# Designs tried in a protein design run: designed miniproteins, single chains. Part 12

Each design is a single chain, and the fold is of that chain. pLDDT is the mean over its residues in the fold that is shown.

## One batch from the design tools (miniprotein)

Design m388
Fold by ESMFold2-Fast:
Structure m388 (fold): chain A 81 residues (1-81)
Amino acid sequence: MEKEIKELEKLYEEGKKKIEEAKELLGSNTTDGQKALELYKEGVKKMEEAAKGFEKLGYTEKAEEIRKEVEEEKKLFEPYL
């Protein structure tokens, strides 16, 4: 369980980092729009996988927190999709 939790935390942080990188690219250079969208999609996928993993381990509250964060990120990127 502890090892699995650490792996899911890493997956979540990797996803979050990719989304932040995507935001930076969108804010600084319009020619990187496609790269930003690719990073955003990869980040969302990693965070959703982490949420599913936490849910399977019985950490429902943690999974819901991550899913809410993903929905906020999707809302921010909706104008660019």
Scores: mean pLDDT 80

Design m389
Fold by ESMFold2-Fast:
Structure m389 (fold): chain A 93 residues (1-93)
Amino acid sequence: MSLKEEIERLVNEAIEKIKQAKTKDEMYKILREFFNKIIELVEKYLTDEQRKEALKLLNEAYDKIMEAIDKGNKTEVIEILKQLGEKLKEIAS
């Protein structure tokens, strides 16, 4: 599987789990697991320059997603995840 396909898979799995989540604690757990897996891919497959760009993007997305969860806005969480996935795939090109 390509890096882009793996990013797409992880983003889609996180989105499906967020849609089904009933509590903020469930959403936090899903996002923690998602970010850990994405960071491992970034560290394993990207060059130093791509890695720095990806990690900055991940940190910015993490802060926005945590704020959206605190507000109970699942739609915003899903939108941020979709945008993050697209930008990460561009970096991986």
Scores: mean pLDDT 86

Design m390
Fold by ESMFold2-Fast:
Structure m390 (fold): chain A 75 residues (1-75)
Amino acid sequence: VDEVVERFLELVRQGDTEGAYDLLLSLSPEELQRVTDLLASRMGTLSPLEQAAVDGLLARVQDEKGLPYRDLELP
């Protein structure tokens, strides 16, 4: 999972938003949730540009898979 997060962030940094999107789409719902949780915990360490890209891509993937991303403090 950590390797997937690092690969995702590298694709975002390279401007490969479609590659990053495809990577997230390839994950199971459980893997996507774990990646989402890890990314959310790391948002404060990311640049504003990286944060915007991560938020947009996660929203897009979760909408495509029919998954909610509401509040990580609540189940």
Scores: mean pLDDT 73

Design m391
Fold by ESMFold2-Fast:
Structure m391 (fold): chain A 73 residues (1-73)
Amino acid sequence: MDEAKRKELLTEAGLRYPSVEAEAAKQPLLPVDEIEARIEKIIEDYLSGKLDRETAVRELALALVQLERARNA
């Protein structure tokens, strides 16, 4: 079920938040809509088998930190 897999990925990504905060701070600040599109693509690529779980979790954690930065800019 896609919803359950999405929730699991987002939960795991949240646990990685502190470990990726410094890396996210070094990246360019993107618009909120572009970051949200990136999040959706990561989830879709994971569900289609294009990304392994570890890569998907780390990329989501980075994107979620970037999303917080963009919303507070």
Scores: mean pLDDT 78

Design m392
Fold by ESMFold2-Fast:
Structure m392 (fold): chain A 69 residues (1-69)
Amino acid sequence: MEYSVDEIERAVVRLYLEGRISAEQATKLGRLVRSLGKEKLSEEEIRELARQAGLSDEQIEALLRLLRE
């Protein structure tokens, strides 16, 4: 399954507002997502970038759950 950069950014903002990720994690993940220059990212690409942004496994699963809604 693939998600647009806009969908990913909205999910990241929501996790940040819910206090589930830090501002640094949110900023770094957004930067990494934009750096690929792609319109859509696969779930596996999102997992890899979120890990690089310093998200825990639990935070990554929370992000993917929001995207699957």
Scores: mean pLDDT 85

Design m393
Fold by ESMFold2-Fast:
Structure m393 (fold): chain A 97 residues (1-97)
Amino acid sequence: MREELERESLAALMLMSASVFKIAAKNHPELKEALLEMAEVFEEIADLYLAGKVDEAQKKYDAMKDYIKEANKAFEEGDLEKAKEYLEKAVEAGKKA
């Protein structure tokens, strides 16, 4: 019962992140493709959590998390080219995991 709520909460967080990426894609045309692919991967991770495939969901997120941190840092520094590079690496890592 408690574990079900934890899985649903993690899925909700992934879906919220996907929504943020979709909003960002509308405001940043240069990052649009990478941000929309990030949204798709986060939606896939949410589906895995809801299906009870917690280890598989966690493995995908763990493969991406360091690239997401670097992308966010580059974006905050105004380096859109570097942000795009790290977003593309995050997408590739998540899809391969």
Scores: mean pLDDT 85

Design m394
Fold by ESMFold2-Fast:
Structure m394 (fold): chain A 104 residues (1-104)
Amino acid sequence: SLEQSRENLIKTLEEDIELAERLYRETGLPGLRRLAELFRQAAEAIRAGDLDRAIELLDEAERLLQALLEANPDLPKEVKRGLVLLGASATLLAMHLRLLQRSL
């Protein structure tokens, strides 16, 4: 179950990376490329068993997403919805990682 939980978290991160990269191609916002890099590093940290590092990277991703939304009020509604979805995903992933840590 712990191994399956880690695999599910990594799969969600891979989907988040794809969404962030798509939004970057649509907008050209450098922050979205950085966001994809943070999610990639978080997935690598999970694979390495460094759950503390993965949580730190996801917390940084959440802060970056909030900053992107605040700095870019004129973004298309579809892009804003994508950013909100990525933020919700980062929050949920960090929560699940904290629960996984407590089980170790």
Scores: mean pLDDT 88

Design m395
Fold by ESMFold2-Fast:
Structure m395 (fold): chain A 80 residues (1-80)
Amino acid sequence: SVRDPSRSRRLLREGDRLLRQGDVRGAQRLYSQALNLDPTNRDTIDGLRRVRDRALQQGDETTANRARGGYDVGLQSIRD
């Protein structure tokens, strides 16, 4: 896997935009892709945390669980 921080930042910004527009599932997908390209990006981890909280508010447990998994992996990557 090739790390690409520039592509990660573009995906993060688009994920933030989708989350602001209420597209919680779209934001989860883009943040997960951004995390794969830059696994130590704290802003992406915070984005996944926000997705989890919004998904739980909407009763979307599947999206919340996907976001939580990415968030937990990202936090572990920062610690290691």
Scores: mean pLDDT 81

Design m396
Fold by ESMFold2-Fast:
Structure m396 (fold): chain A 72 residues (1-72)
Amino acid sequence: KEYEELLEEFIEELRKKMEEAGIPQEKIDSVLESIEEGKETLLEQIKSSKPDLEEVKEILKAILENILDELL
């Protein structure tokens, strides 16, 4: 449940940051679609390994920063 909530928060934060940065909607849709396709697999892997929530947050934060750096 908490892992799923963290992943949803990550996706929503990424969307907002891309919109604020003026990224074209077509590009935003493409990035989010790719993330949604991988979402279920990632969530199942997280559930099976049961990492600390802080560890998951750090990983998601690094992914968010890398995506934004590549788009900007």
Scores: mean pLDDT 73

Design m397
Fold by ESMFold2-Fast:
Structure m397 (fold): chain A 62 residues (1-62)
Amino acid sequence: SVLEDVDQDVGPETPEQQARATRDAMRAVVDEVDRAPDISPQQAANRAQARALAAAADAFLG
């Protein structure tokens, strides 16, 4: 194996880390879709789901 200090996307280990990662990722998805000048119905549905997941993760974190 090659040990390189590159961005290795390793999944979160703890439930709290998973919730924080989910919240941040879902918020980023919402922001990305909101910046788009023309969105499809599927993108709008995905944004709604991302908002719900971000809210659930935020509620879990307190």
Scores: mean pLDDT 75

Design m398
Fold by ESMFold2-Fast:
Structure m398 (fold): chain A 64 residues (1-64)
Amino acid sequence: PSPSLIAAAAVRLLLERGASVAEALAKVNAALEKDPNPSVREMAKAVGISPRALSRRVREMQAA
């Protein structure tokens, strides 16, 4: 999956978990600033989401 799709999936999951839009964007942008091409596992670890949950969300968004 593209880095942009992984980032979008991470933002959506953070919002579902109760983060504000500003908090979700800040966490994801901080991760991308350190690594502009993160894997699903790396992004999940950086933002505090399980890799399995993020991987499933990425697949759902890719299929839509």
Scores: mean pLDDT 82

Design m399
Fold by ESMFold2-Fast:
Structure m399 (fold): chain A 90 residues (1-90)
Amino acid sequence: DSIIKKLLEDVDKFKEGDTVEISTDGIPGPGAAPIIESVFGDEAEITYDFSGNVTAKVTITDKEEFKKKVVQLVEKLGNWASKIKVEKAE
């Protein structure tokens, strides 16, 4: 899947201890937030912007586990997965 490959290539640029931001622009916030919570639980700081878009801030404690969670997130989002971006928060 090209979406998973692209996101994992982006994740490979990060290191353990990095904080990353997962943006969900164009996905309804009430749909995105529960899916992110189901994957990351309390590890994700979920915020809504003024447009209702959800962002999740996650600190990578284990890169292998983080990659597995990104794959799970893509699978749970289904057709919305193409709208996900993962970027370094700072």
Scores: mean pLDDT 81

Design m400
Fold by ESMFold2-Fast:
Structure m400 (fold): chain A 60 residues (1-60)
Amino acid sequence: MITREQLEEIIEENKGKPKALFERLQEYGSEAYRAGDLETFRLVAEGITRAHEELLKELA
């Protein structure tokens, strides 16, 4: 699905755009879940958490 390097690249390219990052990561997470790729799903979940933290910081 995706590698850790690809995850970090996606996060970096969407730096300061937490909503867009969140939406892209949700798509990858859904696909990983359907495929049973728990490792990719875990990486995506980490990315979503980071995006959520950034969004909350922006809204505060």
Scores: mean pLDDT 76

Design m401
Fold by ESMFold2-Fast:
Structure m401 (fold): chain A 72 residues (1-72)
Amino acid sequence: DLDRFKRDAIAALSRLADIAISKAKTKEQQDKIKEIREETVQRIEAAQSRSEVLQALGEGVFKLEEIVKESE
């Protein structure tokens, strides 16, 4: 079920975004994390296959990791 897979992906993204926010050192970084989360959720919702959901999730996670890495 693609809709269930999308919901599970969004739930995983939300947990990772919360962890990223907890590691963010500035409000600007927290705001960027929230923006990436919102953009990634929109991409997941627009996805027409499980492969597209995984691609959107992976790209979103990569962007979140880059923000956290810049904080080190």
Scores: mean pLDDT 85

Design m402
Fold by ESMFold2-Fast:
Structure m402 (fold): chain A 113 residues (1-113)
Amino acid sequence: AERARELLEKAKEYKEAGNYPLAFEYAAKAVLLARRAGDRETAEEAAGVAAESLAKLAEIFGDEETAARFREIAENRDAEALIAYLRERLETKLKNGARLNPIEQELLRLLNA
């Protein structure tokens, strides 16, 4: 199993490359693993990376209101707000019969453990 910090560094690499979807997925997993381990510093940093990646995606799609909200989550490094968003997103996908990718399946397991 990968450690939270290793996933966070991979998320930063994807963000630097402009791959915001993968940056978000790896950072989200890092948040949940760090929270489980009691590593608040890594969880807060990973929440910032995940939220910045979501803000960039919202900007690309022209949703400035959503982009502004995720910029605030990133600036505050609000891991709880990010975890709440992850739970809602994954529950909505499951309710709509959508297939989860392997990273989303791991996120769901971490959220429900």
Scores: mean pLDDT 82

Design m403
Fold by ESMFold2-Fast:
Structure m403 (fold): chain A 100 residues (1-100)
Amino acid sequence: MKKYMSSKEATEATGHGISGIGAELDGDEKLANYYYSKYHLLLSKDYLKRSKTTGNKKDAEKAKKYAELGIKYAKKAGDKKLEKESQKLLDEATKELDKL
């Protein structure tokens, strides 16, 4: 099987997840939500890329779900840029799902 997420992208996603947990433990709710938004955004991108490559409906559904979570956490973080980027992925995942 071909890797769909690069080692760099996988490392970045993992790093954002760990940073989110660290911020949560420190009581920094906004920073935790910022990193959780970035984590879900990278997962959405990976599943969307996989869906476009394989035509797999489940991958498109996961891309949509992770984009929705990215929006949720971006709103809690107050980060309009992450919210907009996550909305763009939600729109792309919805279009990809409609093709399948």
Scores: mean pLDDT 78

Design m404
Fold by ESMFold2-Fast:
Structure m404 (fold): chain A 84 residues (1-84)
Amino acid sequence: SADREFAIQLLEEMKEEIEKGKDFLEVARKMLGEMRKKGVDEKIIAQIVLELGKMYKKGANKEELIKKIEEIIENIRNNKFLEP
């Protein structure tokens, strides 16, 4: 769906901005806000917030955050993100 494609696009942008050395929380806030503006399903947004927030709280480094974002992208692409 278009909503999932926007989520993937914005997660790819989030990954690129983090790789460029921008602050994770600043980038995450911006990209999640853009997802809401584009009409991405709130369930998808909430799950992204939960998974990335969990990694951040555990003190994940940039490489670990990028890997989690890549995992989320692949799970959305394969229609597995909201599936157990």
Scores: mean pLDDT 82

Design m405
Fold by ESMFold2-Fast:
Structure m405 (fold): chain A 77 residues (1-77)
Amino acid sequence: LEEAIKNVEKAIRDLAERLGLTPEQLEALREFAEKNPVPTIEQVEELKRKLGLEDVPVSDLRLLVNLIGTYIELKKK
């Protein structure tokens, strides 16, 4: 379990860094992931516009949201 949490945390950090996300944007993504465990593409596109991440592919943002959701789930167990 600890190893799984560390692996997901590293994946989140690596992807967020590659996408150039700020800590505030990451916090907004965490909040979104908590409220939307299975987000639609349209919901991710709307979040992308709100955070000014229009240059970020929706597929990458969706992957990041899913990783954050997994991290939240693992930390609660």
Scores: mean pLDDT 78

Design m406
Fold by ESMFold2-Fast:
Structure m406 (fold): chain A 102 residues (1-102)
Amino acid sequence: MEEYKKLREELVKLIREAVAAGKPPTIVVKFKENLTEEDVEENIKLAREALERSTGEPSLEVISDSPVLTPEQREFLYDVLRELAKALGDEEMLAGIEAGRA
């Protein structure tokens, strides 16, 4: 769980930096069953590369070694999407994310 918390905090920073720079945040997340500290660093690098290649629309891409996301991975994605909506100031998107979580 600490690894997911670290990854979330770093992705939120990248989202805020992208929005502040006038770039649409493009986030790529690679999930593994056991997320290690090295996997967190790999994900941060992938997210930075995705932001550098951003083409004008905010997006979230998920890569997983499993056909079904775990509840923890799903909650992590909802947390990232909420922070994305907040950074963009998109109250409609935020409301949609919270409704989808139910």
Scores: mean pLDDT 72

Design m407
Fold by ESMFold2-Fast:
Structure m407 (fold): chain A 62 residues (1-62)
Amino acid sequence: SAELMKLIAELEKMGYSPEDIVRRITKLAQEIAKKKGRPVTSEDQTEAARLLLKEEEEKKRK
């Protein structure tokens, strides 16, 4: 989705590799989907990317 691509681009601007970003998003999206008892969806990937970006921004905010 367009939102997911934008979130990935923001993480890349922070200096993270695309491979690490995709791996972390995939793992977190699988955890989210598992808790909901369903296969991974694009919405889970977008939610995972939002959580990851929030965590990284909070680390930089000090």
Scores: mean pLDDT 78

Design m408
Fold by ESMFold2-Fast:
Structure m408 (fold): chain A 67 residues (1-67)
Amino acid sequence: HMVEIPESVASVEEAERQLRAFAAAGDPLGVVKYALAIRLLDPNHPTAQRVLDAFAAGDPEAAVAAA
């Protein structure tokens, strides 16, 4: 996979906190990393799905906006 899944994520809440922090910083790779972590913990999470769909479509700015 092109983006590493963070090894330090223990819960959906922790992953969501990190996702929002990277989105606020405008970091699409950070947003995608934590969206992947959220999807592993909760496969039906709507924010994680939107972020990953936008990134897969080749639009990292839209992935940040979806977070």
Scores: mean pLDDT 76

Design m409
Fold by ESMFold2-Fast:
Structure m409 (fold): chain A 95 residues (1-95)
Amino acid sequence: MKLTPSEGVKQRLKMLEDQLKRFKESIKLMGPDNPEETKRQTDILIQQYEREIKRLRDLASKSKDPELKKTLEEAVERLEEMIKELKKVTEEAIK
């Protein structure tokens, strides 16, 4: 079964959300013992999300499909919230 472009964006976002959930669980367990490594891993994941935001913004600007454009813009907002959540959880974990 082939996904629509909008469904593909939503599925990719869900995979990134699942990745964030697992990472948050990992840093709660390991963060206090490894603050420098936790910060490094967090920075890598933030850079990954920032690259995805840039990609989705570029696709939204070029899209002629209003439904796809809306889905891409909503995915960007969610990724920006995920970056904020990731920063907060990391700061709390390494204290």
Scores: mean pLDDT 83

Design m410
Fold by ESMFold2-Fast:
Structure m410 (fold): chain A 57 residues (1-57)
Amino acid sequence: MKLSEEQEKELDEKITKILDRLGLSHLKDDPGKQSGIVIRLMSSEDPEDRKLWEEFS
């Protein structure tokens, strides 16, 4: 689904914070890798990954 402009900004900020937390801030300029990380965190079987995603909501 298409995100609103506000949702896109919030998502981008959230991804940036998560990448920085994980030590992957060098990926903030790579949207393809960012998307992969987001999908992995949201779909992870590890509750810690999902918890991390929720903490930055």
Scores: mean pLDDT 68

Design m411
Fold by ESMFold2-Fast:
Structure m411 (fold): chain A 73 residues (1-73)
Amino acid sequence: TGSASAVASAVGEEARARGRKSVSAEDAEKMMQTAVENGAASEKAGKAVIDAARKKGEITAQEALAAAQKAES
């Protein structure tokens, strides 16, 4: 249910795997592409997360959740 929860979970897991609180814009773009391809996230949510990450150069799980929720509203 909901791309927002799926993208936030994916970003959070990747950040933790790297010992960080955020993922780079480059990693976020690859992750969102994979999530959309697998049907785990909508194209709209994936694009919103990528755009937010590119604007700051990085994205946290909370920022990914917020971006995806706003895009789906």
Scores: mean pLDDT 80

Design m412
Fold by ESMFold2-Fast:
Structure m412 (fold): chain A 111 residues (1-111)
Amino acid sequence: SDKIGKAVNEIIDLAFRTGRQLRALKAQTKDPEAQAVIDEIIARLSALIAKIKIRYEIDAFNPERELKEIEEFKEWLEKVKEENSDNPLVQKAVEIALEFLEEAEKLIKEI
């Protein structure tokens, strides 16, 4: 539907901008541990978006399922934030990713 397509396209656009912000943040550090954590966040973001895009393209997009996967990603990010409480760069990367997921969740809930 137009409503699903509009939400998916907005989520993909936001994900592209979020990935760019995360890569820019990674470039600001020489800490290999922080870089590895940011890379994992980027990888998980890319995987989520690929799934959403593919499911939309094959008419298999399900709001309830997509929201559950977003919630699971948010739960993992909260653990990363707690485990890296003393790393400001990782804290910022988690905040950027969580903000994206909150916006994506809102867009899906408004379908």
Scores: mean pLDDT 90

Design m413
Fold by ESMFold2-Fast:
Structure m413 (fold): chain A 83 residues (1-83)
Amino acid sequence: SKIEELKKQIPKAEEELAEIMKNSTPEEQEKLRTQFEIQLLLVELASLEKDEEKLREILEEAAALPSDEEKLAFLREKLEELK
């Protein structure tokens, strides 16, 4: 599945992110970390939520949020609800 493929890419993506961050400013590093965490939360959420309809609703709500910080907070809250 697409989710399984994304999960297999996470360790390599972390290594690539670390390489990019070595040549980035502190401000760029913070932005990159936030964006990477959003992607990790989306993959984890998709792995735990077996209802495709509910998953789509969560993804649509997240996509409608104007800032990465709001997306991050929303996804963290939804992930906690699925535990």
Scores: mean pLDDT 77

Design m414
Fold by ESMFold2-Fast:
Structure m414 (fold): chain A 73 residues (1-73)
Amino acid sequence: SVEALREEAQELEKRAEELVKEDPDDPAKLFEASKLYNQAAELYRQAGDLETARKLFEKSTELAKKAAALSKA
């Protein structure tokens, strides 16, 4: 159901947020958070929550960029 998609997306988003808060400069955690935001965004997209999906895709991309930059240090 649409409700189940939103619930799963919210849990993934929450886990991604927790990883970023635990260590904002750990590239491994930032890559994992990026992946979780991307998965959450896809579920929101399937649920029709296009604006939320767009914002989470942006967060995913920015975290992946930050993680990549930190990995090259």
Scores: mean pLDDT 87

Design m415
Fold by ESMFold2-Fast:
Structure m415 (fold): chain A 70 residues (1-70)
Amino acid sequence: ASLEEAAAAVAREVRRLTGVELTPEQAREIAEAVLAGASPAELAAKVKELTGVELTPAQAQRIRDAVAGL
């Protein structure tokens, strides 16, 4: 899957789980972390840093799964 497809999947899943709309820049940075093999904890930390939103470990895993399913 391309980075663009991964970013779109991340944006959709974050909006679904939290109601927060990511900017294209935020979605790209999170997608890059997922594609680089970031753990659920690392993804949760990045989402918090970029958006202030705290993800549960289960929500962070769902974001990883959404990208892996591409």
Scores: mean pLDDT 84

Design m416
Fold by ESMFold2-Fast:
Structure m416 (fold): chain A 65 residues (1-65)
Amino acid sequence: MAVVVPREYAEEVKELILAKGGEILSIKEFKNRVSIVARVPEEAKEEIRKLAEAHGGSVHEVEEE
């Protein structure tokens, strides 16, 4: 899954992914946003989406890294 959030919330999203047993595959930093590609347990995907959307971000289902 790919999570795009404002830079100030990127660390919080990363911590949630790791806390839920997820694995961060790639991080791409932009001036105002960070894109985090991660492998996440199915049960954690909704919590991560909720957190990202609460902070003005979005979550995309990605077939590959």
Scores: mean pLDDT 78

Design m417
Fold by ESMFold2-Fast:
Structure m417 (fold): chain A 77 residues (1-77)
Amino acid sequence: MSIEELKKLSREELVELLVKETGLSRETAEQLLDAAYNRDDATAVRLMLSQNLSDEQLQLVSRVLKAVIEKEEERLK
């Protein structure tokens, strides 16, 4: 899924996508999105690494976080 497709999803849809594709708990998925909203890259990276995700799952999470950041930057303009 591309960043542009991810930018079209709501927060709830992004949480559900992360849970479905990575097996993360809903709480962890919400913490990752909150870290992106707060631009807390250190927390986001630490959470991703602690969950023992595959390279493909890590790439998906990274794209989701980038989509959240880009969408919020567009809203603030």
Scores: mean pLDDT 78

Design m418
Fold by ESMFold2-Fast:
Structure m418 (fold): chain A 80 residues (1-80)
Amino acid sequence: SIEELLEKFHKKLKELRELAKSLDEEEKERMEALIEILEEQKKRVLEALKNGSLSEEETKEMLESAIKTLEKEIEKAKKL
């Protein structure tokens, strides 16, 4: 469900924010910029769902893509 995907998205965002605190300044700035972009994209997707510009299925696919991006960045951050 969209609700479950949003919970997962927020959990992964929190994890990445915590990891970013331990990174060097360059990597920290990159991670903070990515987090901001993904948060903005989430807001736009939810707005589009509300106004009928996106279907529930399209919204689900976009959230899953964002979660996948977060998971990849978390794995990269853990190796630094």
Scores: mean pLDDT 84

Design m419
Fold by ESMFold2-Fast:
Structure m419 (fold): chain A 85 residues (1-85)
Amino acid sequence: KPSALETIEKIIKEDKSLKEGESLLLIDGKVYRFPNYEEALKAAFELGKNAIIAEIGLDEEGKLVITRITAVTKDKKIYEDVIEL
């Protein structure tokens, strides 16, 4: 099965409607799109499950890339640069 990172990178490559500043939430095997990191974080906390959040930005060439990846636990702890819990 694809990893969380592989799933998110595929969405970034295939979904041309994604914009700088948006965030993807991977939770319970599903991916949700949010307008920003704060809204993705609120959704993760509301669902009370372990989740991965990837923030989307632009690289030096203006391409969409993951600029921040965090793991969020069901007890509302945040871990930077963690792709699996």
Scores: mean pLDDT 80

Design m420
Fold by ESMFold2-Fast:
Structure m420 (fold): chain A 80 residues (1-80)
Amino acid sequence: LREAARELHAWAAAHIDDLPPEVRAVLRPRFEAGELDDVDIAVLAREYLRSQGLSDEEIDARVPGIVAAFKELFPELYSD
């Protein structure tokens, strides 16, 4: 989970501009400001895991743990 959260952060930094325009318009300013909430991190985690070839079932099982690990490793990017 910690490794997946680190990979998510690296992936998001590299691919934030490649997200769908409607998602990017919401998430990019929040990512840059350090104001991501649990929903924002979950959306980023889902897009990352899909890029890795996981099924929707596998994604849903892993997202909560990745969100928790991401908040622990990158508190400067998280806001309640």
Scores: mean pLDDT 79

Design m421
Fold by ESMFold2-Fast:
Structure m421 (fold): chain A 72 residues (1-72)
Amino acid sequence: MAALEAQLAAMDGKVFESKDGSKSVKATLEVEGKKVKVKIESTMSEEEAKELAEKVKEYLESKGFEVEVEVK
């Protein structure tokens, strides 16, 4: 568990921004121990944003983290 906590500490407060034409995505990571809250703000459709949120959640959960994803 200590190794996972160290990896999360390195990602705490990270903001990822991407813009492709008319589409914009901003993802903010908030880390508390083994819990990761991912806030996704995008100009894409609700379906595309939800699909992205599910992929992010599955990836982080596969690493042993407890993940909460919020789409705005």
Scores: mean pLDDT 68

Design m422
Fold by ESMFold2-Fast:
Structure m422 (fold): chain A 85 residues (1-85)
Amino acid sequence: GEVEKLKEEIKKIEEEIKKLLEKLKASGDEKKLKEAELIYDISLAMGLIKASVLRLAGESEEEQLKAVLEALKKALKEIKEILEK
């Protein structure tokens, strides 16, 4: 179902972010690593807050998971930009 597909997409993006953070850690650039970790933490928190608001508004689990997925997609993009600097 849609919920299972969204959970799989979230898992794949989490795995991609983890790989990028490992590359940043291997680079030895502590400032870039801290910036990337902070972007990930804040983006995930904001996605979860939006999902909670959507749940309180009576929106579907699919819409709640989409909020988390979009937040993680934004984090992935920003972390890729940090890695390429």
Scores: mean pLDDT 87

